# Designs tried in a protein design run: designed miniproteins, single chains, continued (5). Part 70

Each design is a single chain, and the fold is of that chain. pLDDT is the mean over its residues in the fold that is shown.

## One batch from the design tools (miniprotein)

Design m18571
Fold by ESMFold2-Fast:
Structure m18571 (fold): chain A 91 residues (1-91)
Amino acid sequence: GAKATALAYLDKARKAVEEGNFKEASQNVLKAADAADPVLTPEERRRLGILAVAASLQMVAAEISTGEDAENARKGALALIDEMRALVERA
């Protein structure tokens, strides 16, 4: 179903961040948001969309930055993916 598909995309996104594949991670985060749409309220959809955009920006920051800034952006992306997962799991 829609929820299971969204969670599967979030799992792929998280793994991609861990592997340093930020392009794949960003694509999977956006696919997760789209897949979750039918099972969410309008307010939850808005919140999930904001989290997806924020996660994608952190992934871009992780890719283009170095050292501590890159590590902080990577950790930020993982935290935002975890928030998206929790929101979808509660739906």
Scores: mean pLDDT 90

Design m18572
Fold by ESMFold2-Fast:
Structure m18572 (fold): chain A 86 residues (1-86)
Amino acid sequence: SLWDLVNKILEVANKALEQETDPALREALEELTGRIMDVVIEGQEKGLPLEEVADRILKVVDEFIARHPALRETAEEIKKVIEEFR
C-alpha cells in the first residue's frame, strides 16, 4: 500500500537522522522527507495510483542526490525501497 511505502521510506530517513551529527545534513534529510510527504499528500488528494506516486517520489530523490551528493547513500536506499513497490 501507499502507507507501507511511506513507512519504509521514513524508516530509512529516520535511521540516517539518528546517525547524522552535521546540522546542515540533518536539515537536508528533513527537507527530503518533507518533499516526499508533499508528493504523497498531493497523490492522495488527486487519487493517483501507487505506481505514479512512486515515480514522482523517485524524481524528487534523483533531484535531491544531484543537490546533496553527501547524502547519496541514504537517497539510494530510499530509491531501492520505492522500486520494490513498482
Scores: mean pLDDT 84

Design m18573
Fold by ESMFold2-Fast:
Structure m18573 (fold): chain A 58 residues (1-58)
Amino acid sequence: MEKLREALENKDNAALTDALFENPVLSEEERRLLLERYRGQIEAGREASREIAEEERR
């Protein structure tokens, strides 16, 4: 859990993938669904940060 939170906060998709696939309790399908969900959150966060930077350049 801690590794997943850290990866999400740092927007690190590689660390997220590693943490998710290291969990033996999750099925392949469950790992894929969680990965897609967290990747979506990371991407949305990056987009928001980019928009703020654009605003500051105005």
Scores: mean pLDDT 65

Design m18574
Fold by ESMFold2-Fast:
Structure m18574 (fold): chain A 92 residues (1-92)
Amino acid sequence: AEEELREAARELAEALREAGQEDEAEAVLENVERALEAARAGDLRSAAAHLTAAALVAVAAALELDEESAERVLELARRVLAAGDRVMAAAE
């Protein structure tokens, strides 16, 4: 579960960097790392908040991109949220 979330976050960050959004890529990676730390500590509320923050960064980024890049970023953001839900379910 954790490896799936890290891989999904890495793919999302890579897509954001390809689109020229390096700061947004770093924000996604940091929020996913904080979500994993919170989940390991049993703080599912904080884990959910950080996963939501990562998704919102991706959504905001997508609004500034062309249609093809936006669709890819949004699909990868959905994968991050789905993997995050599995990490949280495994923690509780």
Scores: mean pLDDT 85

Design m18575
Fold by ESMFold2-Fast:
Structure m18575 (fold): chain A 56 residues (1-56)
Amino acid sequence: SSKLEELEKLTKEGRDEEAFRLFVEMGYDPRLSVEENGKRLGLSKETIDALTKYLT
């Protein structure tokens, strides 16, 4: 989806706060790990790793 491409671009550009806001809009569940959310939403490993670093 276009949101997946936007999220990947934001993380690659180091726009971590904007990336996290989009991740929440896409249906991030704080009760699950970032990896489980990423798998559920179809994120790449690189995008999951970037979001994990921002949250930890």
Scores: mean pLDDT 84

Design m18576
Fold by ESMFold2-Fast:
Structure m18576 (fold): chain A 72 residues (1-72)
Amino acid sequence: SAEEYYQKGLEAFAAGDYETAIEYFEKAIELDPNYAKAWYYLALALAFLGRNEEAREYYLKAKELDPSLAPD
């Protein structure tokens, strides 16, 4: 499920494996394109890898889906 991939992404993110986190968050989004938290954490993982332009785009997507998601 999207939630299972999201959880695996969070585990990889917590371990500092941002590349693996991105793969799992992308899989979550493939299953549920409206999964705002997956878009948000995808943006965070991309930012940690220095992919700041992609991170910005996905932050905006997360905010579009859920305006209550703050970057802080």
Scores: mean pLDDT 84

Design m18577
Fold by ESMFold2-Fast:
Structure m18577 (fold): chain A 65 residues (1-65)
Amino acid sequence: SFEEKQEKALELFRAKRREEYRKLADEGIAELPEEKKELLKEIAEKLIEIGDSIEAHLLNGKPIK
């Protein structure tokens, strides 16, 4: 059904977003001092978590956790 296709598309989009954030962090850290490498990795992971939580709340009306 259309709903099944939407769910699969959203899951794929979320997976791609996580991959892109991690990829950008990995590429960015290559040029950064060691202290900033750790910070950028933490920021990337936190942004993935926040983005997923906000998207779930907005699209499904579920509470952010």
Scores: mean pLDDT 68

Design m18578
Fold by ESMFold2-Fast:
Structure m18578 (fold): chain A 84 residues (1-84)
Amino acid sequence: SVDELLEQLRSKDVEVRVEAILALGELGDPRAVPVLQLALSDKDVRVRVAAVEALKRIGHPLAEPALARALSDEDPRVREAAAR
């Protein structure tokens, strides 16, 4: 469920957060958009890349400002994911 995946985003384990983000993207539920936008500010680049991919997959207009911000991310992998 969405609620279970949202709890997994609070995990200290980067891999658990990445898996939860990608699963939220596959579910396509726009209720995940606000928490995925917060994940774009995560310390781990893998989490930020996963958040970009999930937001793009959901395709909600509310994600457009966050995706535009990801084009200016410090890591080129995040910028590339946002530009595709």
Scores: mean pLDDT 84

Design m18579
Fold by ESMFold2-Fast:
Structure m18579 (fold): chain A 57 residues (1-57)
Amino acid sequence: MSDRELVREALKAYNEGDFEKADELLEKMSERAKRQVEALIKGGDDPTKLLLAYLEA
């Protein structure tokens, strides 16, 4: 699974409220991809916005 796929799956899990699965996926991705997800979450955005941003990428 690529970093891009791991990031999409982590954001999806976070949006669904499955924080345990999201954390597991964060541990499996590269530090660069992990920082991207953390930056989006720390930005205080709606989980729907996080998912949409990655679906459009």
Scores: mean pLDDT 69

Design m18580
Fold by ESMFold2-Fast:
Structure m18580 (fold): chain A 70 residues (1-70)
Amino acid sequence: MEQILAELRATKEYHGMTPEDLATMARTVKVTALERDSPGVKAFEEAIEAAKEGKLEEALRKIAEGGALI
């Protein structure tokens, strides 16, 4: 989880990221979670909601949480 968060924070996507960009990222990773029948699907759904609310750090945390469950 923490390593995925660190990688996201280091990317250009994070440095210039809008809430919509982050929601799109979470939606993309959710597809992988669905393909693997992962319990991380809910975390990615929560990440999308947090991003729409402008809570970028919470959204990144939820993306990392879902990624750890894949």
Scores: mean pLDDT 70

Design m18581
Fold by ESMFold2-Fast:
Structure m18581 (fold): chain A 64 residues (1-64)
Amino acid sequence: MRKIVLVLGEDEEKSKKLAEELKEKLGADDYIVLSGMSAEEAIKRALEIEKKEGAEVYLATTPK
């Protein structure tokens, strides 16, 4: 089963760094960085990716 890390945050560099760290720690196959959306929209996107790709999606947000 594919594993994908989805990171929501306003700082692209910080979000990318977190996504790469979580991808390595979780043994995920890929990561996606999101910005400019609500947590609810990010959750909806994660569910769409799981359904479309048959993947397990891990959602994280960068701390303030």
Scores: mean pLDDT 79

Design m18582
Fold by ESMFold2-Fast:
Structure m18582 (fold): chain A 74 residues (1-74)
Amino acid sequence: LSPEEQRLLLEAESTLGTLEMLISVAKRYNLEVNEELFEKSIEQLKKLIEQIKDEEVRERLLKELEELKERKKA
């Protein structure tokens, strides 16, 4: 990975982890996640992932994003 791609990867993984923790905490305490802010975060994350040229890394991050969306729905 180029230095720029490494930065994008770290940013994407950090954002995914933050959103996953937010969903877990909200479910544990029966709190509502702001849907509009969540959707905006997902769109930003998707745009960031699309900038990564390494196909394997991009596919892995997209899989993690889909798993996150499924966890939000459950």
Scores: mean pLDDT 81

Design m18583
Fold by ESMFold2-Fast:
Structure m18583 (fold): chain A 56 residues (1-56)
Amino acid sequence: SHMEDAEKDIENAEKALKEGDSAAAASAAYGAMVTGKDNPELKERAEKLLKEALEA
């Protein structure tokens, strides 16, 4: 489902960010924003991760 896809993308973004892969983290976070667009909570989490990746 789109929610499950968004949660996986968020998890992938968090993992990439912890590993220092800012490009992979930004890509996964953006993907989560697209798949989670109908869920404000998931979208907010994805936007925060994207911001962190871009500031890294």
Scores: mean pLDDT 80

Design m18584
Fold by ESMFold2-Fast:
Structure m18584 (fold): chain A 65 residues (1-65)
Amino acid sequence: TTKRVALEISAVGHAVDAGIAVKVRFEGDTAVVELEKGDEKKNKEVADRIREDGKKLGIKVKIVW
């Protein structure tokens, strides 16, 4: 689905821009975004941006690191 691709682009884009490795997978209707452990502040900032984009796309997002 186009919305899933848009969320993957969002997650990868925000993580790469922050210098954080990321893996995106889907569990049913939920996008699971796995950020590399490192800078807690950067991870939280990236997670907030991805969460906002997910809300706009109507996709449930679970972010872990």
Scores: mean pLDDT 83

Design m18585
Fold by ESMFold2-Fast:
Structure m18585 (fold): chain A 67 residues (1-67)
Amino acid sequence: HHMEELKKEIENRRKELIDKATELHQKAVDYKRYLEKNLTPEEAEKKAREIARKAMQEFLDYIEKLK
C-alpha cells in the first residue's frame, strides 16, 4: 500500500520512456535499411551504429529534461 501511487507514477513514466526508446530504435532500423540500398552491409552497419549513437544521446537528453 505504501508508495503504491508513486509506483504507478514511475510505471507510467517508464512506459513513456520505453515508447520513446522504441521509436528511436525503429528510426535507426529504417535508416539502416535505407543505407543498405546504397552501401555494402558492412558500411551500412557502421553508419547505422553512428546514427544510433546520436539517437541514444537524444534519448539521454530527453531523460535529463524529465528531471
Scores: mean pLDDT 72

Design m18586
Fold by ESMFold2-Fast:
Structure m18586 (fold): chain A 68 residues (1-68)
Amino acid sequence: MKLEIKSSDGQEIGEKAHKEFGLSEEEITEAVGKSLAAGGKKVKTEVGKYEVEVEPTEDGGIVVITEK
C-alpha cells in the first residue's frame, strides 16, 4: 500500500512528517485506519494541534497534515 504524505500546500513530505510535525508513525497509521473504516472515504482526524486528512486511492492513500 502506497502512502503519500503531504503538507497543506501539496508538497510531499514523506519521512519528514515525523520530524517537522512530531507526529508518530502510530498516529498516522491510526488516521489511515479511520479512513479505511469509513468505507474508503476522505476522513479528517484531529491530532493535537494538527489536522490529518486521509484520502484513499487505488494504490493506497494520500495523507495531508495541516497545522491549525
Scores: mean pLDDT 66

Design m18587
Fold by ESMFold2-Fast:
Structure m18587 (fold): chain A 82 residues (1-82)
Amino acid sequence: SAMEEAERKALEEVKEEISRLALEAARAILDGDYATAERLREEIRKLGEEAAKKLPSLKEEIEQTVKNALAFLDMVEADARA
């Protein structure tokens, strides 16, 4: 349906933006800029919360996308600090 197509497109846009922020945060971690990385982690969380409010039927998928992005950053930071 047109509604399902619109929801899929909106979810893809949210995932793309979360990915973009995660890559910027990973770059900040590699540069030793942990303050910028923490700010970007908060932007990812906020984006996910705002997206879940707008797309409540996709809340679980949005929350999982945020968790995956933050877990990726945790791995990057662990490797950078090792």
Scores: mean pLDDT 88

Design m18588
Fold by ESMFold2-Fast:
Structure m18588 (fold): chain A 100 residues (1-100)
Amino acid sequence: SLDERLLEKAREYLESIKSPTLRAFAEQSLRDLEEGIRLIKEGKTTEGLAKSVAALMDLAMLKFVEEILSQEEIDALPPTPAGLARAFDLAVKKFFEELK
């Protein structure tokens, strides 16, 4: 099913992450995705979709950060939501700088 394939791809991505800090955030996003899918199956479609979309966006953000920033740059940031937001901001700035 689509949900099983989506979860499998999310797990494959999590296993590919080299940063322990990013992996911890990805594990939380995977749990949120599993919960979102569960809510959809139980008929709580709006809540389940919102949670699933947020989790997928978080996973996409983590993948983007890992592709743009070095391991050292990622691990220098605090392992907090504020640290992750800073990592994303740095990755976005670096990405646009490299496009010039």
Scores: mean pLDDT 81

Design m18589
Fold by ESMFold2-Fast:
Structure m18589 (fold): chain A 70 residues (1-70)
Amino acid sequence: MSLLPEELIELLEEVEKLVEELKKKPSEEIKKKLFEKLEFLRNSLFKLPEELREPLEKFLEEKEEEAEKA
């Protein structure tokens, strides 16, 4: 399984959009989609260069907390 840079950027944008949508309108469907994308990204962290892993891990942690509380 390979995560291309453009795919990574698209997924990060989708995650941010889903978090904002979930904050405005709580929805089980949006929450499920968000967690599925977050899990996919987290499972891909170990395949990324170290310099990208730390920022992405922090991003995922923040978005996971926001999703769970929304």
Scores: mean pLDDT 75

Design m18590
Fold by ESMFold2-Fast:
Structure m18590 (fold): chain A 86 residues (1-86)
Amino acid sequence: MNEVKAAQLATAGAILAAAASAEKDEEKAVELAERAVELFKEAVELGSKEQQEEVVRLLRLGAKNLKNKKASEILEEAAREIEEKL
């Protein structure tokens, strides 16, 4: 049950990260990135170690796809924080 919810939260986080990469408004892109990180952090709390590793991968992929530097740094910092706790 918790792993299923973790997968759903990680999917929602990935969708918001993708939305941030398509967003032309700088502040809106940052808001979407911050919301993506919140969902990914919830996924990590509920997920298996393998799901936590996948969240780190998705955060880094999202950061590389973001044109907005601040939004990219938000995703990359979240990836580092989660990876350090694995």
Scores: mean pLDDT 86

Design m18591
Fold by ESMFold2-Fast:
Structure m18591 (fold): chain A 92 residues (1-92)
Amino acid sequence: MKEKLKEYIDKLLEIAKKNGDQETVERAERIKKRLDEATSEEELNEVYREIQKLADELARKGNKEALEISLDFGVEQLKEAVDRVIEERKKK
């Protein structure tokens, strides 16, 4: 999980740099540092949400690579939600 999040934040950082959006570059660099410093599951979950939010924002600005990352997060969350519903339905 942490390795995949590093790939995502590195790609988002490259997108921000290519766009010349210094504010977004600084935000991505802060998220990357927090990911490197994260030692607990709660800390990793916070960084996960921040990366997803950044991907969503860049995707809304028309970036196709950011949209792909955003969709990856969405598909993973939907799979977890479906699995929870199936488990609850079997709980008779």
Scores: mean pLDDT 75

Design m18592
Fold by ESMFold2-Fast:
Structure m18592 (fold): chain A 78 residues (1-78)
Amino acid sequence: MTIEELEPEIVEAMARISLAIAKISGEVTELEIKMIERLAKVNPEEAIRLAEEAKKLAEEAGDEEMAKELTELLEKLK
């Protein structure tokens, strides 16, 4: 099963859960980017909100590459 094959409600739930785990672990992963991109197709407002939170986490962790990727994602979603 790929992220593109998931039902919208499942994508929303998984994206929120993944971000909650990232907040606890202090690490944002490429999977989070993909989940946010998929969520943007069904709920753009929530996708923007999660992307902004993920960007803050990446910046706090000093992950400049991830923060840049999230910035580019936010520009595409606006």
Scores: mean pLDDT 76

Design m18593
Fold by ESMFold2-Fast:
Structure m18593 (fold): chain A 85 residues (1-85)
Amino acid sequence: MSDEELGAAIAAALRAAGFSEAEAEAAAERALGLLREVERHAGPAAGAAFRAELERIAAAKDEAALRAALEAADALLREIGDRIA
């Protein structure tokens, strides 16, 4: 999955969960920005792990799955931050 495909898939999942088109697009853009920062500062392995969590968000089919994926992505970002501090 390319970054463009991942961003589009995240936006689609958020729209399906009831977010507006503008909110979904803005959130997808922020998620891809965070992915680039993780890759730049924490390295390719951390970037790949964070990308996998973003792909889980993109694959979420209901609100409970989306919430779980968002919580997992947030937990991973905190772990990565601790490792590079």
Scores: mean pLDDT 80

Design m18594
Fold by ESMFold2-Fast:
Structure m18594 (fold): chain A 98 residues (1-98)
Amino acid sequence: KLTDAPVAGFEKGSRLKVKKVEGKDAEKYGIKEGDEFIYLGVYPEAKKGYGATIKLAKADDPSKVFEFIAIAGSEPEEGEIVVQLKGTDTILTLGPVE
C-alpha cells in the first residue's frame, strides 16, 4: 500500500523540480527539465533488487500520475533524488523547487 512517508526530506504534497532529464522517452511522457511534480507517497516494499517506488503527480496536470523507482545514490539527507520512470529509460534528478 502507498504510504505518506517522506522521501529525501520531502513530505507528501511537497513539490519537486526536475533538475536533469536523461533518456529519449521523457518527451513521450511530457516530462522536461524544469517541470515540477507533487510527491504523493512511497511504496515501502522493495523486491527483487528494486529501489523504493515513489508516486508523483505532474504539478501542471495532476491527473498525470507516475510511478518512479529510486536508483543507486539516492539518499534522504542529500535533498535530491535520482529516479527512473517505471518501465522506461527515463531517468530524472529531482530536487527542491527553491
Scores: mean pLDDT 73

Design m18595
Fold by ESMFold2-Fast:
Structure m18595 (fold): chain A 100 residues (1-100)
Amino acid sequence: MEEAEKLLEEGRYEEAARLYKEEAEEAEKEGDLVGAALAYFEAAIAAARAGRLEEAEELLKRGIELFNKASDTASPEEVARFVGLALRAIGEMLDQELAK
């Protein structure tokens, strides 16, 4: 299991968001725009669960921007994962807003 995924399962959302963001930044630095976009969405989910909605929104926007730049090279499986993670991030943000 990846460390960030384990932290997310343990409810350590702030730490999970940090590790996913670090993973996304390293992938972006290596030119893996699809991998970076997916990691930014996982970071957005964790940030939303931590109640950090502004951070979650910025992470979601960054992931969408990077995936749009890489869309011509993305596999059908990567597109499906992108859509699934993006919808999950949006859902987590809405759940946090409604829990007020």
Scores: mean pLDDT 80

Design m18596
Fold by ESMFold2-Fast:
Structure m18596 (fold): chain A 74 residues (1-74)
Amino acid sequence: MAEELREEVRRLVEEARRAAEAGDFDRAAELVERAGEAAARYLREIGAPEEVVERAREHARALAEQLRAQGAAA
C-alpha cells in the first residue's frame, strides 16, 4: 500500500509539471494538492513523525497557491 501511494505521488507530480508547462496553472495547482495529500498518507503509512507529514502538506499548499497566483498574473 505505501509503495502504491509513493507511485501515485510520483505520477501526480509529473502530471502537474506537464500542466504547468502547458500554461494550465489551475490544473497544476489541483494536481499538486492531490500529490501533497497522497504524500501525507504515504508518510503516515511508513511511520513518519507528524511534523514531517504537516511539512509535506504545507509545502504542497504553498506551491499550489503560487501556481494559481502565477496563472492569475500571466
Scores: mean pLDDT 81

Design m18597
Fold by ESMFold2-Fast:
Structure m18597 (fold): chain A 90 residues (1-90)
Amino acid sequence: SQVEILKRALKYTEEALLALAEGDKEKAKEYAEKALEELEKADLSLPEVAKAKEHVEKALKYLEEGDAAKAEEHLEEAIEHLQKAIEKLE
């Protein structure tokens, strides 16, 4: 279901943020990539889902560039958009 896809994307995005807070950039990247895989299966016609995907993609870019602060900001934005998407579907 759409809700289950978004809940998995949310869980992986939260795990990425936690790993980044612990200084584990490799683990943060792994979880952000898993979140992106789930979001690619989601309904991107939903504005909150499309915004969440954009923010996860930007977080991955900043992780590759070594900008942990910007990666954190984009992971937090992705979490907010995913939570809003899930709330609207439940």
Scores: mean pLDDT 89

Design m18598
Fold by ESMFold2-Fast:
Structure m18598 (fold): chain A 75 residues (1-75)
Amino acid sequence: SAVDAALARLDALIARFRAQLVADGADEAAVTAELAAFRAELEAQIRAGELSLTEAIERLVARFEELQAAILAAK
C-alpha cells in the first residue's frame, strides 16, 4: 500500500539517523527507543490522514537535528 511504502521510506531514514546519533555518542538503546516512539507517532498521524509523507520526513529531520544538538551539547 501507499502507507506501507511511506513507512518503509521513514524506516530507512530512521536507521540512518540512529546510526549517526550513535556515532555522535548517543546511547544506542536510548536513541533507538526515542526514534521508535517518534516513528509510532508519525505512523498514527499518517494512517489518520493528518500527515503526508513529505511532512513526516520534515518532522523526522527536525527531531534528528534536535537529538543531535542535545547529544553534542552534553559532551
Scores: mean pLDDT 86

Design m18599
Fold by ESMFold2-Fast:
Structure m18599 (fold): chain A 79 residues (1-79)
Amino acid sequence: SAEELIAEAEKLLEEAEKLIREARPNGDRELVLEAEEALGLAEIALGIAKRYPEDVETAEKALELAKEALELAKKALKS
């Protein structure tokens, strides 16, 4: 359901935000900025999905963006 996709996206974005915070002091600046941009885009998409919880496609897009943000956050932390 859209609600399940939204809940998963929220969980992934919380983890991404945590990893970005950990990366900021010692991570590569460009990779950190890329992760922060992806996090912001995913948060906007999640906000839209929450306003239209019947729209599964919008929720799926929010989840895809959340997954991308998490992967970029992991990359920034490893830098």
Scores: mean pLDDT 87

Design m18600
Fold by ESMFold2-Fast:
Structure m18600 (fold): chain A 81 residues (1-81)
Amino acid sequence: LVEKAEKDGKAATELFGKISEEAAKLAEEARELAVKAAELLEEAKENPEKREELEKEALELLGKAVELMKKAVEIAEEALK
């Protein structure tokens, strides 16, 4: 899960980097949040007592990552004008 989040995030950052450095930085921040969320999901699997809380925290981080990625897309679209 962590490896896939890093790979997908890196690919997105490289793509945005060809269009806008600012968009690439936001995509990289989104990647870092997605990787952290993936790590929390792995911890939830190993810690049943905290599973629900860790999963909720991971979902919140994923939501923030999605918002950052949407901003990166918006900046990239503006740069393509």
Scores: mean pLDDT 77

Design m18601
Fold by ESMFold2-Fast:
Structure m18601 (fold): chain A 57 residues (1-57)
Amino acid sequence: GLSELLRAIGEVLRLIGELEDARLEYKKNPSEELREKIEELEKRLEEAVERLKSVVA
């Protein structure tokens, strides 16, 4: 329903914001920890997009 769609959209937007923040920090101070965090956030974003697709299907 609409509630599930809005939550799925919110999760995607939140992860995009966190990923952009992590990428900016990596540009300022590159570290293995930040690289791993970026890779984890990219994976979570991919999973969140797949959940969003399932809600609209």
Scores: mean pLDDT 86

Design m18602
Fold by ESMFold2-Fast:
Structure m18602 (fold): chain A 76 residues (1-76)
Amino acid sequence: MSKEELRRQAAVHYAAGAILDAAADISTDPEERKRLYEGAIEHYERAAKLYEEAGDTQMAEDFRKKAEEVRKRLEE
């Protein structure tokens, strides 16, 4: 996969993760909220891996931190 293609795929996963993260924050159903946060974590971790493969180390670190922040919210 080209670096450009990796970055495009990372951006798609970032967008999906951000949407799920935002949806989880406003959800009043605990089971739905948990599933939405879990989805956001998976997408952010996938974005991080794709950015790392593209050589964008700082972006990869930023998205791993986002996933960790969501994981902490999931555990509350």
Scores: mean pLDDT 85

Design m18603
Fold by ESMFold2-Fast:
Structure m18603 (fold): chain A 56 residues (1-56)
Amino acid sequence: MSTEVQQLVNKLTNALYNGDEKAAEEYRRKLSTLVSPEQLERLVEAARRSAEEQRK
């Protein structure tokens, strides 16, 4: 996986953690141009789980 994709996943996770839906949608759109639909779904799921684990 490219470093660019990993950076976008980290930014998506932070946006989800902060409840910034607009930023989260923007990062999701950028990821969709770099990865397949199947990979995008897996990355979004991983980011969501990471954000949930960071919440208390």
Scores: mean pLDDT 79

Design m18604
Fold by ESMFold2-Fast:
Structure m18604 (fold): chain A 67 residues (1-67)
Amino acid sequence: SAEDRAALEAALREAEEVARETGDRELAEAIERARRALAEDHPDLRKIAIELDILTGLALIKKWLGV
């Protein structure tokens, strides 16, 4: 839905900001996958948004741990 796309776009924006700040490669790769998925017919937007949120959180945790 349009609402799901808006939510995913917000998640992507936040993920891109965190990837830029942390330099986390796994998060950067997930962002690329999400961008490709958005170009597909009938992507699972909710699943993609959840994956981005998890990896964004993990990137921040890794930064706090100094890894």
Scores: mean pLDDT 81

Design m18605
Fold by ESMFold2-Fast:
Structure m18605 (fold): chain A 75 residues (1-75)
Amino acid sequence: MVTEEKRVIETEVPSASGGKRYRVYAATVEENGERAVHAIVETEDGKVFEASGATSDELLQRAKELAEELYEKAK
C-alpha cells in the first residue's frame, strides 16, 4: 500500500471587498516520497474550487486568486 500522510491547514481569508470572506482548507499529501499540497476554497456563495501546488504558500495564493475571480464574475 502506498504511504499516505495528511496534514490539514484551515484558514479564513477576508475578501478584498471586505464584505465577504472565503475559507481555505489545505492538506499536504505524501505518496511514494512525493509531496503535494491540495486546497479547497469555499466562498460564501457556496461555490467550491480545488487548487494544488508544491508549497502551502503557492497553494494559498492560487486559492485566493480563484476566490477573487469568482467574486468578480458572480456579480
Scores: mean pLDDT 58

Design m18606
Fold by ESMFold2-Fast:
Structure m18606 (fold): chain A 57 residues (1-57)
Amino acid sequence: DEEKKEEELEKKRKELAREIADKLHEIAVDIAASLLEAGKKVDLSAEEQAELAKRKA
């Protein structure tokens, strides 16, 4: 059934987009952490601040 194939494809697309977004976020946080350790000023989002706090725990 074409409709079921389209639903499965859309589900996989959303899952992949979420995975990519999560990985990009991790990379951005890693870069921010490195810059902060180097003594550079970095504008952190609330989400980035929360993630860095979790890593310190």
Scores: mean pLDDT 74

Design m18607
Fold by ESMFold2-Fast:
Structure m18607 (fold): chain A 82 residues (1-82)
Amino acid sequence: MKETLLLAKLATAGGMVYLAERILKNNGDKKSLEEALKDVELAIELLEEVIKESKDEKLRERAREEKKRAEEVKKKLEEKLK
């Protein structure tokens, strides 16, 4: 059950990052970019929980890779909001 919840957190975070990347590519308005930034920050928190709580090395590796992607998306969103 705990592993299923961690998989759900990883999937949710991945979806948030994907949608944020789409907003970036579509040159979204300021409000959409601000909402995407908040979603990516939440995604990073979810991914950190997966890394800390999972005993499955493959799941931890997937979460670390997704966290790197989320951090790159966050930087791009912050650059567009300056």
Scores: mean pLDDT 85

